# Designed miniproteins, single chains, continued (4): the designs that were tried, part 105

Each design is a single chain, and the fold is of that chain. pLDDT is the mean over its residues in the fold that is shown.

## One batch from the design tools (miniprotein)

Design m15885
Fold by ESMFold2-Fast:
Structure m15885 (fold): chain A 55 residues (1-55)
Amino acid sequence: LEVEAAREALRLREEGVSPEEAAEEVAKRFPIPEGIVLSLREASNEGLRNAIESS
């Protein structure tokens, strides 16, 4: 996952947005491949946090 996209997806989820809607919103703002969008959709909040922290 790209760090900026993962961070925004996590932020949206923590504000009450669904994982699916967060991934779609991030895909509109960041030029990321569809595979990364699917990863954002399927990742847990902990998974996204770990991806951000390891970068």
Scores: mean pLDDT 77

Design m15886
Fold by ESMFold2-Fast:
Structure m15886 (fold): chain A 89 residues (1-89)
Amino acid sequence: MAEAEALEKKGKEAAAAGDNKKAAEYYNAAGELYLNEERYEKAIELYEKAIALDPNYAKAYGNLAKAYLLMEKYEEAEEYKKKYEKLEE
């Protein structure tokens, strides 16, 4: 928990400094920690922040698809999986 919150703060700091790619990486990493804790809605918020900062960040789309799948939101999971696959082409 505290580690994920620290990564969120680093993401906010990187975004404020204009380093959108680094900010996206921090938000994605924080989301992965929340996903491991089964805090799926919180993980999704962080992956969405990562994508907003770096729209080509394929890993964040893959993580969104996984989080929605674990929540049994199959339509959203399929949508993000397609976005992930298109970016990995």
Scores: mean pLDDT 86

Design m15888
Fold by ESMFold2-Fast:
Structure m15888 (fold): chain A 76 residues (1-76)
Amino acid sequence: EELERFREGLKEAVDTLIKNIKSVKEALKKGDSSAKYYLERLKKEFQAILDAARRYGLPDDFIEEIKKKYEEALKE
């Protein structure tokens, strides 16, 4: 239960992070250069999520899934 609750929490955190990345990208398109600093912070936050997932022993397929989702958000 604890590990499953933690997994669901990370999934929610990733979904929120992706929404924030999309918002920052829209701000950059609008000419807000300060949004670049927020994007860097979000990238560091994602690395912390990956580190936590590995430390708690979450499956590799779950880690690959969140990485793919993050990479897709960065492309678009």
Scores: mean pLDDT 81

Design m15889
Fold by ESMFold2-Fast:
Structure m15889 (fold): chain A 90 residues (1-90)
Amino acid sequence: MFKVKIYKNGKLVMEGTVESGEQVVELLDKAGAKPGDKIVVVSDNEAIGTAVATALREKGYDVHLVIAPLEKAPEIAKELGADYAVGIEK
């Protein structure tokens, strides 16, 4: 189980507690993301971050993984020009 916060244009648009990368895909789809969108996954846990990034890539998102605290997610997304940031905390 881990916490997820999804940001768009520096604003929190979706949050939840999930068990898998597939549930993160569902949250991101509900937030309005589409295949081809640039997504930054920010996680302090490399294993969870990698699993989520892989699930999103399988759905056709353009995914960048950054190992950092969730609180950095909106800042990192802005610096990289991402459409969405997915911040992860365990």
Scores: mean pLDDT 85

Design m15890
Fold by ESMFold2-Fast:
Structure m15890 (fold): chain A 101 residues (1-101)
Amino acid sequence: EEELLKEFLEAARKGYEEGLELLAKSEEELLAKAEEIAKQYEAALAAKKYREASLLAAYGYGLMLPYAIKNGALNATEEQAEEVVERIAELEAKWYLEKLK
């Protein structure tokens, strides 16, 4: 549990940090990066690489989090971002564990 959750938490946090940097430079660059990650996710899922797919999902949701907050698509503030990152990690870890059953 602890090791797996840490890996997903690191992926989601890395996504959020990179998303903040990209959004500050260009919204278009952020969206392009998100599309790239979505393609990698689709490929991993098709290959039944569920760990890779769920880690990509955690990173991708983290990456889009600054954009979602900025545009009101997510009812959260920047101060609540860390809580959302933790929830992304928990949900993707649970999804992966469910696939192993």
Scores: mean pLDDT 83

Design m15891
Fold by ESMFold2-Fast:
Structure m15891 (fold): chain A 60 residues (1-60)
Amino acid sequence: PTTLRVEMRDEELAREIARRLNEERPDIEATVEGNTLTIVSTGDPLRAIGEALRAIGESL
């Protein structure tokens, strides 16, 4: 498993991204602690990183 932590400026943004990742990829577990988004991939780590960056980019 691969763990990626991304620090977000806004807790609401972090929660929205986590929700989207959990909905799109069942092999990804995204959790939010304050403004920190933690992504745990049980599948392809590069895919998890790509999905996180895509969700963040679409939010900007």
Scores: mean pLDDT 72

Design m15892
Fold by ESMFold2-Fast:
Structure m15892 (fold): chain A 62 residues (1-62)
Amino acid sequence: GSISEEELLAFAEEIEELLKQGKVEEALELAEKFLKSHGIDVKVTVEDIEILLKQAEDLKAS
């Protein structure tokens, strides 16, 4: 299904916290599980996470 802005923002915060702690593998695993739960079966890369975090920052700035 579609990912809501609220779900995306909450998810981005969890990913940011993991990355700040140096838990890159856990962040990637969480991202893949989150997307798969919403019907998106894609392999997540660090670059994909960086794009998601930037989008979340833009939403927070609104």
Scores: mean pLDDT 76

Design m15893
Fold by ESMFold2-Fast:
Structure m15893 (fold): chain A 67 residues (1-67)
Amino acid sequence: ALSAKQQRIVDAYGRLVAERGAEATTLRDIAREAGVSQATLYHHFPSKASLRAAYEARLAAEVAAAL
């Protein structure tokens, strides 16, 4: 399961991607939105691909729990 800090980062990713698209969303913008440093973000998620994977895994777990 994701830590509270990782959940905040994944939530920030989802919000920014919805607002401006994945290509226009940077790790710097995600860190700012989540209220963490870029170093903290990079420590948990070294790339946008790892963030996308965490976001997709959480959605899949929520769908499975609802079934």
Scores: mean pLDDT 80

Design m15894
Fold by ESMFold2-Fast:
Structure m15894 (fold): chain A 55 residues (1-55)
Amino acid sequence: MSKLYELAKETLIEMGVPEEEARRLAHRLALENEDNPKSEEEIIEEAKKLAKEAL
């Protein structure tokens, strides 16, 4: 599993997103990152945006 997937998942969980939803969103971010690689900072920011949309 990619480092970016774990980083996104942890960020989502820490922001209060349920584990099942956090895994789905993190997986989506990881797939999007395969074609357009982003920094760890960018992945954290995108995870935070998704958390706000999910909550």
Scores: mean pLDDT 77

Design m15895
Fold by ESMFold2-Fast:
Structure m15895 (fold): chain A 61 residues (1-61)
Amino acid sequence: TSVAEAYLAAGRYLFERGDLEGAARHYRQALEADPEFEEARRELARVLRAAGRTEEAAKYE
C-alpha cells in the first residue's frame, strides 16, 4: 500500500483506541503524502470534532 494509506490505517487504529491526537497526527501525515486523499481529510475532520476542535475541523470539510 502507499505511504498515505499506511498513515490512514495507523490513524484509524489510534482513533479506535481513543488516541484522538495521535489519530489526527497520522491523518495529517496521510494528507501530506496525498493532498487529494478524501478519506483521510474526512477522517481528520471527524477526529478533530471528536476532540472538540470544531473550528479546525471545518477547514478540512
Scores: mean pLDDT 84

Design m15896
Fold by ESMFold2-Fast:
Structure m15896 (fold): chain A 56 residues (1-56)
Amino acid sequence: MTPREKLEELLKELEKKKEEAAKISEVAQMVGDREIEEVRKKLEWSDEEIEKYLKE
């Protein structure tokens, strides 16, 4: 799996987590939105930068 594909999988997991959070509270849903936005920004990085991020 490429680093980009791993980051896309993380995005899907965050989307699922957001759906579960929406059942609990609006605040938890907002936190999920922020995490999703951060991962989307990282998808704009080079494959090397994504790989370094995922290794941490």
Scores: mean pLDDT 74

Design m15897
Fold by ESMFold2-Fast:
Structure m15897 (fold): chain A 71 residues (1-71)
Amino acid sequence: MEARIEELARRAEELFRRGMAARAAGDYEAALRHYEEAARVLRELAELLPEHREAIEAQVAANLAALRAAL
């Protein structure tokens, strides 16, 4: 389970990094795709870490809401 948790966390970080870079470049469609992919990975991570579920879901919601406000 540890290796899977680490892999999912690393993948989510990379996708958020790409999303932020795309948003900074004005490519909101690419940013949304990356954030949506990161959200899927984070939801899978939340299933494995229920104690952190609320924090993970809040982060996902905040990032998507911020992107929608920028569109």
Scores: mean pLDDT 74

Design m15898
Fold by ESMFold2-Fast:
Structure m15898 (fold): chain A 94 residues (1-94)
Amino acid sequence: MKLPKAGPLLQADYARERAALPEAEFSKTAVDILRKEATTPEDRALVEQAEENRKKFEEKYKDVDPNDPALVRREIASNILATGYAFLRRMLEA
């Protein structure tokens, strides 16, 4: 029997961190666009730091299968909860 490489706790952590972080930190396409727009050394340093953060995230969760149905379900649930909580908070503060 093969032991799963990514346990349910690691999948839950991945889903939470993925929902909390901006899309740009995970999208190589977004990072590539930012790199092309970065004309100053300071902007280039920020783009390189974003790329390093993305690589560290990928290495931390390298055993997580992004196509795992359980993970996909957790990501959808996390996004729905985050959106629902934002709506509820906005209504309560109005």
Scores: mean pLDDT 61

Design m15899
Fold by ESMFold2-Fast:
Structure m15899 (fold): chain A 117 residues (1-117)
Amino acid sequence: MSPVEKLFEEIESEARRVLEAIENGDVDALLTEWARLKYLVDQLLDELGLPPETRQRVQAVYDRALAEIRASTDPEEIARIVRKAMAEIFSILAEALKDKNPELAERFQRLAEEFRK
């Protein structure tokens, strides 16, 4: 298995754990799993050698979401912020990979749609 394929499988697994934490209303689990997912995404961005502009776009979405979370005490609002942020991040990655790796781009687009539900 390539390093990229392994990292993506870990991202899919961690994304499912984030969605499960949202469904369970467990904010502590949600924030823990979301931080792990962000770490895996950053590792994948390094492996893919994506341009700095793509990394900056992903980081900007994360930083905005983190600021919104810090301003909220409502578990449902925190879950909404995380869902929106991950949908945006996965859409950015799908767009960035569309020409380089269409299969991986399609898989990220499917993850983005799961977070939009």
Scores: mean pLDDT 86

Design m15900
Fold by ESMFold2-Fast:
Structure m15900 (fold): chain A 90 residues (1-90)
Amino acid sequence: SSSDLGYQVSVIVQQVNDRATDMQVYGRVTRDQFVDFVQQGIQRLQQIRNQRQDQGDDTGTATTDRDIDYMRTMYNNVRNGQPVQPFQRT
């Protein structure tokens, strides 16, 4: 269902935020490990995005596309030595 896909997006977003904290605050995760995790998150969100599109959920597809774009921003910030800002839940 659309609500189940929305829940999966929320779980992925929370996992990425937790890993950003582990990297930036606690030093438990390296930059390379975080980059790999973000890339996996992008792939999972792309799958969810396609499922939402197939269901005709235009709003959910657009929201998931924005989350993918934000994960790409996180990736670029880590590569450039910039701090990562956590996802803000809308």
Scores: mean pLDDT 85

Design m15901
Fold by ESMFold2-Fast:
Structure m15901 (fold): chain A 94 residues (1-94)
Amino acid sequence: MDKTVEVYISQGNKRTLVAKVKAGETKTATVSLESGFYALEVRVNGEIKDIRLFEAPAGEYTVTVEYDAKNGTVTVTLESADRKITLTVKVDLE
């Protein structure tokens, strides 16, 4: 059961891969964003499972992606000095 979860940040037609995680992994990445609206995409084996829209001021963000294999959930946290955005997605374990 080797499902790969991919997390992307996208704006319009541009999509940036932030992390790839397997069950039980936690990965951290840093992304620099300009002020605007973004989509956080969670994909499992290439299929979109969730998309969340968020607004970010310009800055450097620490993105933490945690795949909880016991609960079948992926938690994505974006943190800057002034903001914390958390998204929890249920992973299809079929």
Scores: mean pLDDT 78

Design m15902
Fold by ESMFold2-Fast:
Formats: sequence, structure tokens, C-alpha cells
Structure m15902 (fold): chain A 66 residues (1-66)
Amino acid sequence: SREALIEAAAELILEASNGQLPREVARALAEKELEIVRTTPEEELRGPLAHRIWELVQRYEAGEFA
């Protein structure tokens, strides 16, 4: 589901912040980052976090998030 994708992306953001962000903020950032990743060419994605979120989007499109 889209919610499972958002939660997975939020966990990556929390990990990158060393758990310093509130979960609600991480979830909001996850929704924004997912939209950026989906609309940005792969070659313009920068950093390990954006690449890991891009991989989550590919897995979601492959049907892994039921």
C-alpha cells in the first residue's frame, strides 16, 4: 500500500537523522521526498538517502508493498 511505502521512506529519514526528528515530521518529509524521487530523473538524484528511497519506489511498482 502507499501507506507502507511512506512508512518505509519515513524509517529511512529517521535513520538518516539519528532519530532526532518526530515521526510525524519524518512521515511528512517522506511524502515530499517520494514525490521528488518519482518526478526527478535518476541521474539528478543525489546522496544515499535519495537512492534508497528510489529503490523503495521501484519495489513498490513491483508490487512488494501490498
Scores: mean pLDDT 78

Design m15903
Fold by ESMFold2-Fast:
Structure m15903 (fold): chain A 100 residues (1-100)
Amino acid sequence: MKLEEKIKELKEEIEKLEAPSEELKEKKEKALEELEKLEKEAKEEIERLERELKEKLEEHKDDPRMRAILETAHELRIIGLQIDVYLEAEKKLKELKELA
């Protein structure tokens, strides 16, 4: 399951949502802006975590078990950040649909 593709689909569904009122249009635009900000923040955090992982892997170069644990923990953190963006996108879409 590709979370990035699902986030994109949710954003596209928000963009295609009919906005018959000025209030709904404004809320829709703000929702997309907030999601873009969350995606940017998640990307910056992923880049920070990747740098930290590289430093930790170098410290533990002679410990393959610790390296495997560090890599697995890193992958789970990345997935967690992506899930957070996905859940916020799903929440915003539901809220906008209820107002339509």
Scores: mean pLDDT 81

Design m15904
Fold by ESMFold2-Fast:
Structure m15904 (fold): chain A 57 residues (1-57)
Amino acid sequence: MKVIVKTPDKEIELEVPEDATMEEIKEAVEKALGVPVEIKAVSVEDGVIILEVEPKP
């Protein structure tokens, strides 16, 4: 499934398995960004997961 990740600096698009858990999605986001993140908001629009995240210090 498609995941759109919104950070303060940029937006990225990831593809994850349809059976992926939220924890697995968060791990994929952190690996793609190279930093730990905090999930601020989650929404689903037309089968796409939209995550608003902020990097942790």
Scores: mean pLDDT 80

Design m15905
Fold by ESMFold2-Fast:
Structure m15905 (fold): chain A 96 residues (1-96)
Amino acid sequence: LAQQGIQLGQQGIALGREGLRLGLEAVKVANKESIPTAIAAALRGIGAIFSGELAIQLAQNAQTEEQAQLGVQLGQDAIADGRVAIELGKEALKRS
């Protein structure tokens, strides 16, 4: 469980960083229509990175199985948010 939480958290951080990168690139070339989506991509990417880091910390410091399971859940949430950030970033770039 602890190792799973760490691994999922690392994946969430990687996806969040890619989403943030795409969102920031989209902001640089944004027009009136694409700017809200570009900003949303960047912010969600940051959120995924933060949740992934929390997942790793909680998994590494887990004293109970419940705490280790929460680390896994946060890691899964980070992955989901990172994937959404990437899709939003790609969509914003298409509209630019």
Scores: mean pLDDT 86

Design m15906
Fold by ESMFold2-Fast:
Structure m15906 (fold): chain A 55 residues (1-55)
Amino acid sequence: MEKRKEFLAQMDALIDAGDGAGLAELATKHGREAFKPQIDGGREGARAIAEALAA
C-alpha cells in the first residue's frame, strides 16, 4: 500500500517536471502495469506516460 502511494507521488512529480526519462525509469522499477490504471483513467498526465513508455 505504501509503495503505491510513493509511486503515485513520484509519477505526479515527474509529470509536473516534464521528466519523460524519469517516467521511463519509474516504469522499469515498478513495472509498466503500474501505469495502466492511470492511462485507463483518462487523466491528462496519462498521455505523457504513454509517450514515455512507447519511447
Scores: mean pLDDT 66

Design m15907
Fold by ESMFold2-Fast:
Structure m15907 (fold): chain A 75 residues (1-75)
Amino acid sequence: SEAFELLLKGGEAFNAGDYETAIKYFEEAAKKAEEEGQRSTLVLAYEQLSAAYEKLGKLEEAKKAREKAEEIRKE
Protein backbone atom coordinates (compact mmCIF):
# COMPACT_ATOMS: atom_id res chain seq x y z
CA SER A 1 0.00 0.00 0.00
CA GLU A 2 1.04 3.63 -0.53
CA ALA A 3 0.66 4.30 3.18
CA PHE A 4 3.06 1.46 4.05
CA GLU A 5 5.60 2.63 1.44
CA LEU A 6 5.55 6.07 3.08
CA LEU A 7 6.17 4.41 6.48
CA LEU A 8 9.23 2.66 5.04
CA LYS A 9 10.57 5.95 3.61
CA GLY A 10 10.02 7.63 6.98
CA GLY A 11 11.84 4.79 8.72
CA GLU A 12 14.79 5.17 6.35
CA ALA A 13 14.99 8.92 7.11
CA PHE A 14 14.70 8.15 10.86
CA ASN A 15 17.59 5.67 10.69
CA ALA A 16 19.67 8.29 8.85
CA GLY A 17 19.01 10.77 11.71
CA ASP A 18 16.82 13.03 9.54
CA TYR A 19 13.94 13.28 11.97
CA GLU A 20 12.30 16.27 10.25
CA THR A 21 12.04 14.33 6.96
CA ALA A 22 10.89 11.22 8.86
CA ILE A 23 8.03 13.23 10.44
CA LYS A 24 6.87 14.43 7.00
CA TYR A 25 6.77 10.87 5.65
CA PHE A 26 5.03 9.54 8.78
CA GLU A 27 2.41 12.33 8.58
CA GLU A 28 1.75 11.46 4.91
CA ALA A 29 1.59 7.76 5.85
CA ALA A 30 -0.99 8.50 8.59
CA LYS A 31 -3.12 10.55 6.17
CA LYS A 32 -3.01 7.84 3.49
CA ALA A 33 -3.71 5.06 6.01
CA GLU A 34 -6.77 6.97 7.27
CA GLU A 35 -8.02 7.54 3.69
CA GLU A 36 -7.49 3.83 2.89
CA GLY A 37 -9.04 2.58 6.16
CA GLN A 38 -5.79 0.79 7.11
CA ARG A 39 -6.02 0.84 10.92
CA SER A 40 -2.83 -1.14 11.67
CA THR A 41 -0.75 1.11 9.37
CA LEU A 42 -2.37 4.21 10.93
CA VAL A 43 -1.37 3.00 14.42
CA LEU A 44 2.21 2.37 13.26
CA ALA A 45 2.39 5.82 11.64
CA TYR A 46 1.38 7.56 14.90
CA GLU A 47 3.77 5.41 16.98
CA GLN A 48 6.63 6.32 14.62
CA LEU A 49 5.61 10.01 14.65
CA SER A 50 5.84 9.90 18.46
CA ALA A 51 9.36 8.39 18.31
CA ALA A 52 10.54 10.99 15.77
CA TYR A 53 9.12 13.88 17.82
CA GLU A 54 10.90 12.53 20.93
CA LYS A 55 14.21 12.56 19.02
CA LEU A 56 13.67 16.29 18.30
CA GLY A 57 12.71 17.03 21.93
CA LYS A 58 9.12 17.85 20.92
CA LEU A 59 7.65 16.05 23.89
CA GLU A 60 4.12 17.49 23.69
CA GLU A 61 3.76 16.48 20.01
CA ALA A 62 5.24 13.05 20.84
CA LYS A 63 2.68 12.57 23.64
CA LYS A 64 -0.24 13.55 21.38
CA ALA A 65 0.89 11.16 18.63
CA ARG A 66 1.24 8.28 21.13
CA GLU A 67 -2.19 9.00 22.62
CA LYS A 68 -3.68 8.98 19.10
CA ALA A 69 -2.09 5.57 18.39
CA GLU A 70 -3.47 4.18 21.68
CA GLU A 71 -6.96 5.57 20.93
CA ILE A 72 -7.05 3.89 17.49
CA ARG A 73 -5.72 0.58 18.91
CA LYS A 74 -8.48 0.46 21.58
CA GLU A 75 -11.22 0.79 18.95
Scores: mean pLDDT 88

Design m15908
Fold by ESMFold2-Fast:
Structure m15908 (fold): chain A 58 residues (1-58)
Amino acid sequence: LEEAARRANELGLKVGPEAVEVIRTQKELPGIDEDAMTPEQVAAARARLEELKRLARE
């Protein structure tokens, strides 16, 4: 969580560990598992993650 909080602040979210935990637990955000997903599913998940990172930047 400490590393995730630091990275979230780097993305411009400026949030504490509790807010970062909420972001990390949302399945649609960080839920990329290449071992269990098809290439199409991985690409879709990464596209959503990149969109969220774009919105979080400042």
Scores: mean pLDDT 54

Design m15909
Fold by ESMFold2-Fast:
Structure m15909 (fold): chain A 72 residues (1-72)
Amino acid sequence: SSAAAAEHNRRGALLLAQGRHDEAEVEYREALALKPDYLNAHVGLGAALQAQGRLDEAVVEYDEALALDPSY
């Protein structure tokens, strides 16, 4: 459900803020499994991947965010 996707996205953001980047990635991926067009979850996943030094994967997620909203 969209509520479940939003809850995973919210937990991802809290974990990212705590420097728990691996756990944030898991939560953002769960949000995207429930809602693949979730702009904020693609941005959050990109940030978690970037924090882990996984820059090529982070770029893919940021490109997905731009594809969903080119004005982002």
Scores: mean pLDDT 89

Design m15910
Fold by ESMFold2-Fast:
Structure m15910 (fold): chain A 59 residues (1-59)
Amino acid sequence: SLIESAAVTMFSAGVFDPDGLTRALRALGVPDDRAEELARRLQTVKSPEEVRELVRRLV
């Protein structure tokens, strides 16, 4: 999905600003509450596979 690909790209690029991540995810159509949770949890995951699982669970 577009959201999954974007989240993996942000993770690989080392984007660490949670507010910026939340705004980017909202621009992609993720609901505000889920965008905030996804942005927060993206900072704690350690692999692209974990990013994909997280997106599938929250979006």
Scores: mean pLDDT 76

Design m15911
Fold by ESMFold2-Fast:
Order: structure tokens, then sequence, then C-alpha cells
Structure m15911 (fold): chain A 58 residues (1-58)
């Protein structure tokens, strides 16, 4: 399902935060998949992504 694919990519994003090229590639894929989700699922996914990016900036 889209939710499973998004969750897998979020985990992959966490593991590759220190690789700018890989990070951008994963973010592009996440953006595409998230655009196809329901509004509720999109909010949940975006919150998880934002939390990861926030942690990287600390």
Amino acid sequence: SLKEEVDKLIEELKKNMDDPAKRQEILNKLSELVSKMTPEERKEAQKKIDEIIEEENK
C-alpha cells in the first residue's frame, strides 16, 4: 500500500540524513507518494518527515 511505501521511505530517510544526494532522492520519492495519499495519511506522513528534518537541524 502507499502507506507502507511511505513508511519504508521515511525509515530510509532517517538512515541517509548525512548523505545529501540520497536524502534528496528519498525526499523526491516521498513527495510523489504523499501527493497520492488521503488528506489524513498525508498529514501523518508530513508530521513524521518534519520531525526527522527538525532533528537533523539540531
Scores: mean pLDDT 78

Design m15912
Fold by ESMFold2-Fast:
Structure m15912 (fold): chain A 58 residues (1-58)
Amino acid sequence: TEELRARAVALEETAKALEAQGDLATAARFYRKAGELYRQAGDHERAAELEARAAALE
């Protein structure tokens, strides 16, 4: 849904901010949460991208 996509975008932006601050572990968690919401919204490609990014930060 549009609401799920909007929440995913917000979580992704939060993850980017945390990554920029050097809080890689928390950034990874937020990327995973954003990926889950993208997946629920039907955006499987974006979800996979964020899951991969989260894994790279751990």
Scores: mean pLDDT 84

Design m15913
Fold by ESMFold2-Fast:
Structure m15913 (fold): chain A 69 residues (1-69)
Amino acid sequence: MEHERKGIEYLKKGNKEEAIKEFKKALEEDPTNSNAKAGLYLLGEDISQYPPTAPADKELAEEMKKWLE
């Protein structure tokens, strides 16, 4: 999905505000998008409104930290 990819690109660049906007758009299109949920969780946003994948979300957020250099 475009918004998921853009969110990841902004996250890698350290542009947290734009990453949050893109991940929220990705979740509006697909509330089960684990990458977008993990990205929002990593950025300190509330993901409780989306379907629970809690163990995977935390593990994926740790992997995403590696992309932030």
Scores: mean pLDDT 70

Design m15914
Fold by ESMFold2-Fast:
Structure m15914 (fold): chain A 67 residues (1-67)
Amino acid sequence: MSQALQDEVEGGVILLSLAAARTAARNEGNEEAAALLDEALRRAAEAIAAGDIARARAILEEALAAL
């Protein structure tokens, strides 16, 4: 697998993971977690658009650790 394809797959997994966690938080009525995950998803999407997969990964790990 090429690095570009690996980065694209990893970016997709990061965004999907954050979106799934946000949906779970909303379903539980945890507004603080939902807001944190919504902001993390926005920041991760911006990092991926800029080609910074390492930053997107860090955002995912920080968001999940803050739950």
Scores: mean pLDDT 83

Design m15915
Fold by ESMFold2-Fast:
Structure m15915 (fold): chain A 100 residues (1-100)
Amino acid sequence: SEEERAERVVRVIKGLLENAYKYAKENPDKAKEIAEKFQETVIKALDVIAKNYPKELALRTLREVKSILEEYLKKTDIPEMKKALEKVIAHVDELIARLE
């Protein structure tokens, strides 16, 4: 179903975020590299969603991802991860605006 596709994509992106945050926290000397790779990977995934999914499914998925990213942004102690999260959120907002 469309609901199952949205759920799976959100779960994958959440997992990428959780892993990047944990890895950056455990390896502060690599925080910039980890944050940049996270940013690039998630932006590519978001672009695929916006281009390939039906409009309503894409919008719902993008809004769910934005909510998760904003939650982590409020908790983030790592400046490099904060910067990456802010850039990904800005990209989500651009994709939502383009689809609406």
Scores: mean pLDDT 87

Design m15916
Fold by ESMFold2-Fast:
Structure m15916 (fold): chain A 62 residues (1-62)
Amino acid sequence: AAAARARQAQDDAIENLRKMREEDPSVEVSDAEEVIRRTPVLPQPGGAGGAAGAAYALKKKS
């Protein structure tokens, strides 16, 4: 289901951020991880993965 995939994507994003921090402990990823954790995974029809994608874009693009 879309909700399950969005949650999985969020978990993957958090794990990826932790790996980044493990390789580069100077990288500030705790803020991005917090944002991802606080982002409510709302099952939105037609918007699957939006929460995880937005968190990624926020971290990298801004």
Scores: mean pLDDT 60

Design m15917
Fold by ESMFold2-Fast:
Structure m15917 (fold): chain A 65 residues (1-65)
Amino acid sequence: MEKEKEMIEKLKEEAKRLGIDAEIEIKDGDVYVTIKNASVTLYTAAALRFIGIGFEYGWSVHIIE
């Protein structure tokens, strides 16, 4: 539970840092991040950061446009 909460907090902090409107959902041991209205450059940077955070916590991250 605490590791899941820490991961969610890191994902939220990263989205805020990048100025991105993102929805974060967890289901069946996977993380789903919906990125709303971002440039190609910002989307790519955000996707890589979110995947990296998931990898750090041992979770699969799926990026949804």
Scores: mean pLDDT 77

Design m15918
Fold by ESMFold2-Fast:
Structure m15918 (fold): chain A 77 residues (1-77)
Amino acid sequence: NLGNVLASLKRYDEAVKAYKKAIELNPNFAEAYSNLGNALASLKRYDEAVKAYKKALELKPDFEEARNGLLAVKAQQ
């Protein structure tokens, strides 16, 4: 129902804010960029998700989770 959707969107919005804060404190935190990409993708913010995943892969090229997330988001575009 609508209430469940709004609760989920609020959790993803809060997650985005938390990951952005983690990145401010540690700009080389590849896992935070990957998680930011996942949260942004769940919010259908695909362009922002692509940027986050690319940054995660720049920091950690063998990061399978970030690579898989990037491929999934690009398939939606």
Scores: mean pLDDT 83

Design m15919
Fold by ESMFold2-Fast:
Parts: structure tokens; sequence; C-alpha cells
Structure m15919 (fold): chain A 55 residues (1-55)
């Protein structure tokens, strides 16, 4: 799904694209789930930025 694609982008160093994909997800619960998956795979920069933009 789109969350897995965000993880893939972050693992490739494409942090801005990963953030944009998280923000495109249809609701807050799914967005937060994708952010947690990013944090698990070391995409902490993308996860932090996405959290900031969702506030």
Amino acid sequence: GLGAEAVRLAQQGRHEEAVELVLSLPNRVIQLAAIRELEKVGGREAARRARELLE
C-alpha cells in the first residue's frame, strides 16, 4: 500500500517524497501508522517532518 511506498522512498533517501505520500493518505489513523513504520526502518527524518506537518 501507500505506507509501504513511503517506507521505500525514505530508505532511498527520498525523504520529501515519503512525507508527501504520508500526507496524501486518506485519514489521520493511516497517516500515523505510516509514520510509525517509517520510524521502525530508520526513516526518522521523514517521520518527524510528517508529524510536524500533521499538527
Scores: mean pLDDT 79

Design m15920
Fold by ESMFold2-Fast:
Structure m15920 (fold): chain A 56 residues (1-56)
Amino acid sequence: SLLQKVAEALRAGLTVDEIAERLGVSKETVEKAINTLMKGLGAKSREELRARLAAA
């Protein structure tokens, strides 16, 4: 899914711009996916989201 691909790219240390380019989607689509992941994992920042993804 898009959420899984965005999560894997975030774990790999890619930026929003790099994820958008690699997946062929808009930056707005990536930001919406990141917001969904943050809500799903209870993360309050993108740094915390990366930590949560590394732990999951």
Scores: mean pLDDT 81

Design m15921
Fold by ESMFold2-Fast:
Structure m15921 (fold): chain A 87 residues (1-87)
Amino acid sequence: MTAEERERKAWEAWEALMEGRVEEAARLVHEVTGVPEEEAREALRRLLASEPDPERRETFRRLVELRAAGREEEAERLLAEELARRE
């Protein structure tokens, strides 16, 4: 993996994490860093749970919960609503 490929995947992982796509973010972190995907997933979930803004933390919690339940259309609606509110 080149430095440029690593940077691109790291950015993709960050975007996935911010959208509550923890599974995708964990796969990308595994590809970039080589840590086991399961370990990456656990670390990313802990990172989201430690968000200091309680409103943003609750949004992340709901996004992760909805995606884990396979309710991706609801997760996308929640994300779009949150992004519109912050713009």
Scores: mean pLDDT 76

Design m15922
Fold by ESMFold2-Fast:
Structure m15922 (fold): chain A 61 residues (1-61)
Amino acid sequence: VSEEELDREVQEALLLIEAGIAKFHGDVEGLRKVAERARQLGFPELAEQIDKMAEEVEKEK
């Protein structure tokens, strides 16, 4: 495993942690910001998953 691969795995894990924290607080804005960062970092599938989390939280209001 290269250092670049490890860095990508760490970034993905951190994005998931941040999304989990935002979801726990019902922070739709926070979730959308994490999704935007995921797209910028080259994780479009993860960004789509986080956007779905934001939609679910928004519907619960």
Scores: mean pLDDT 79

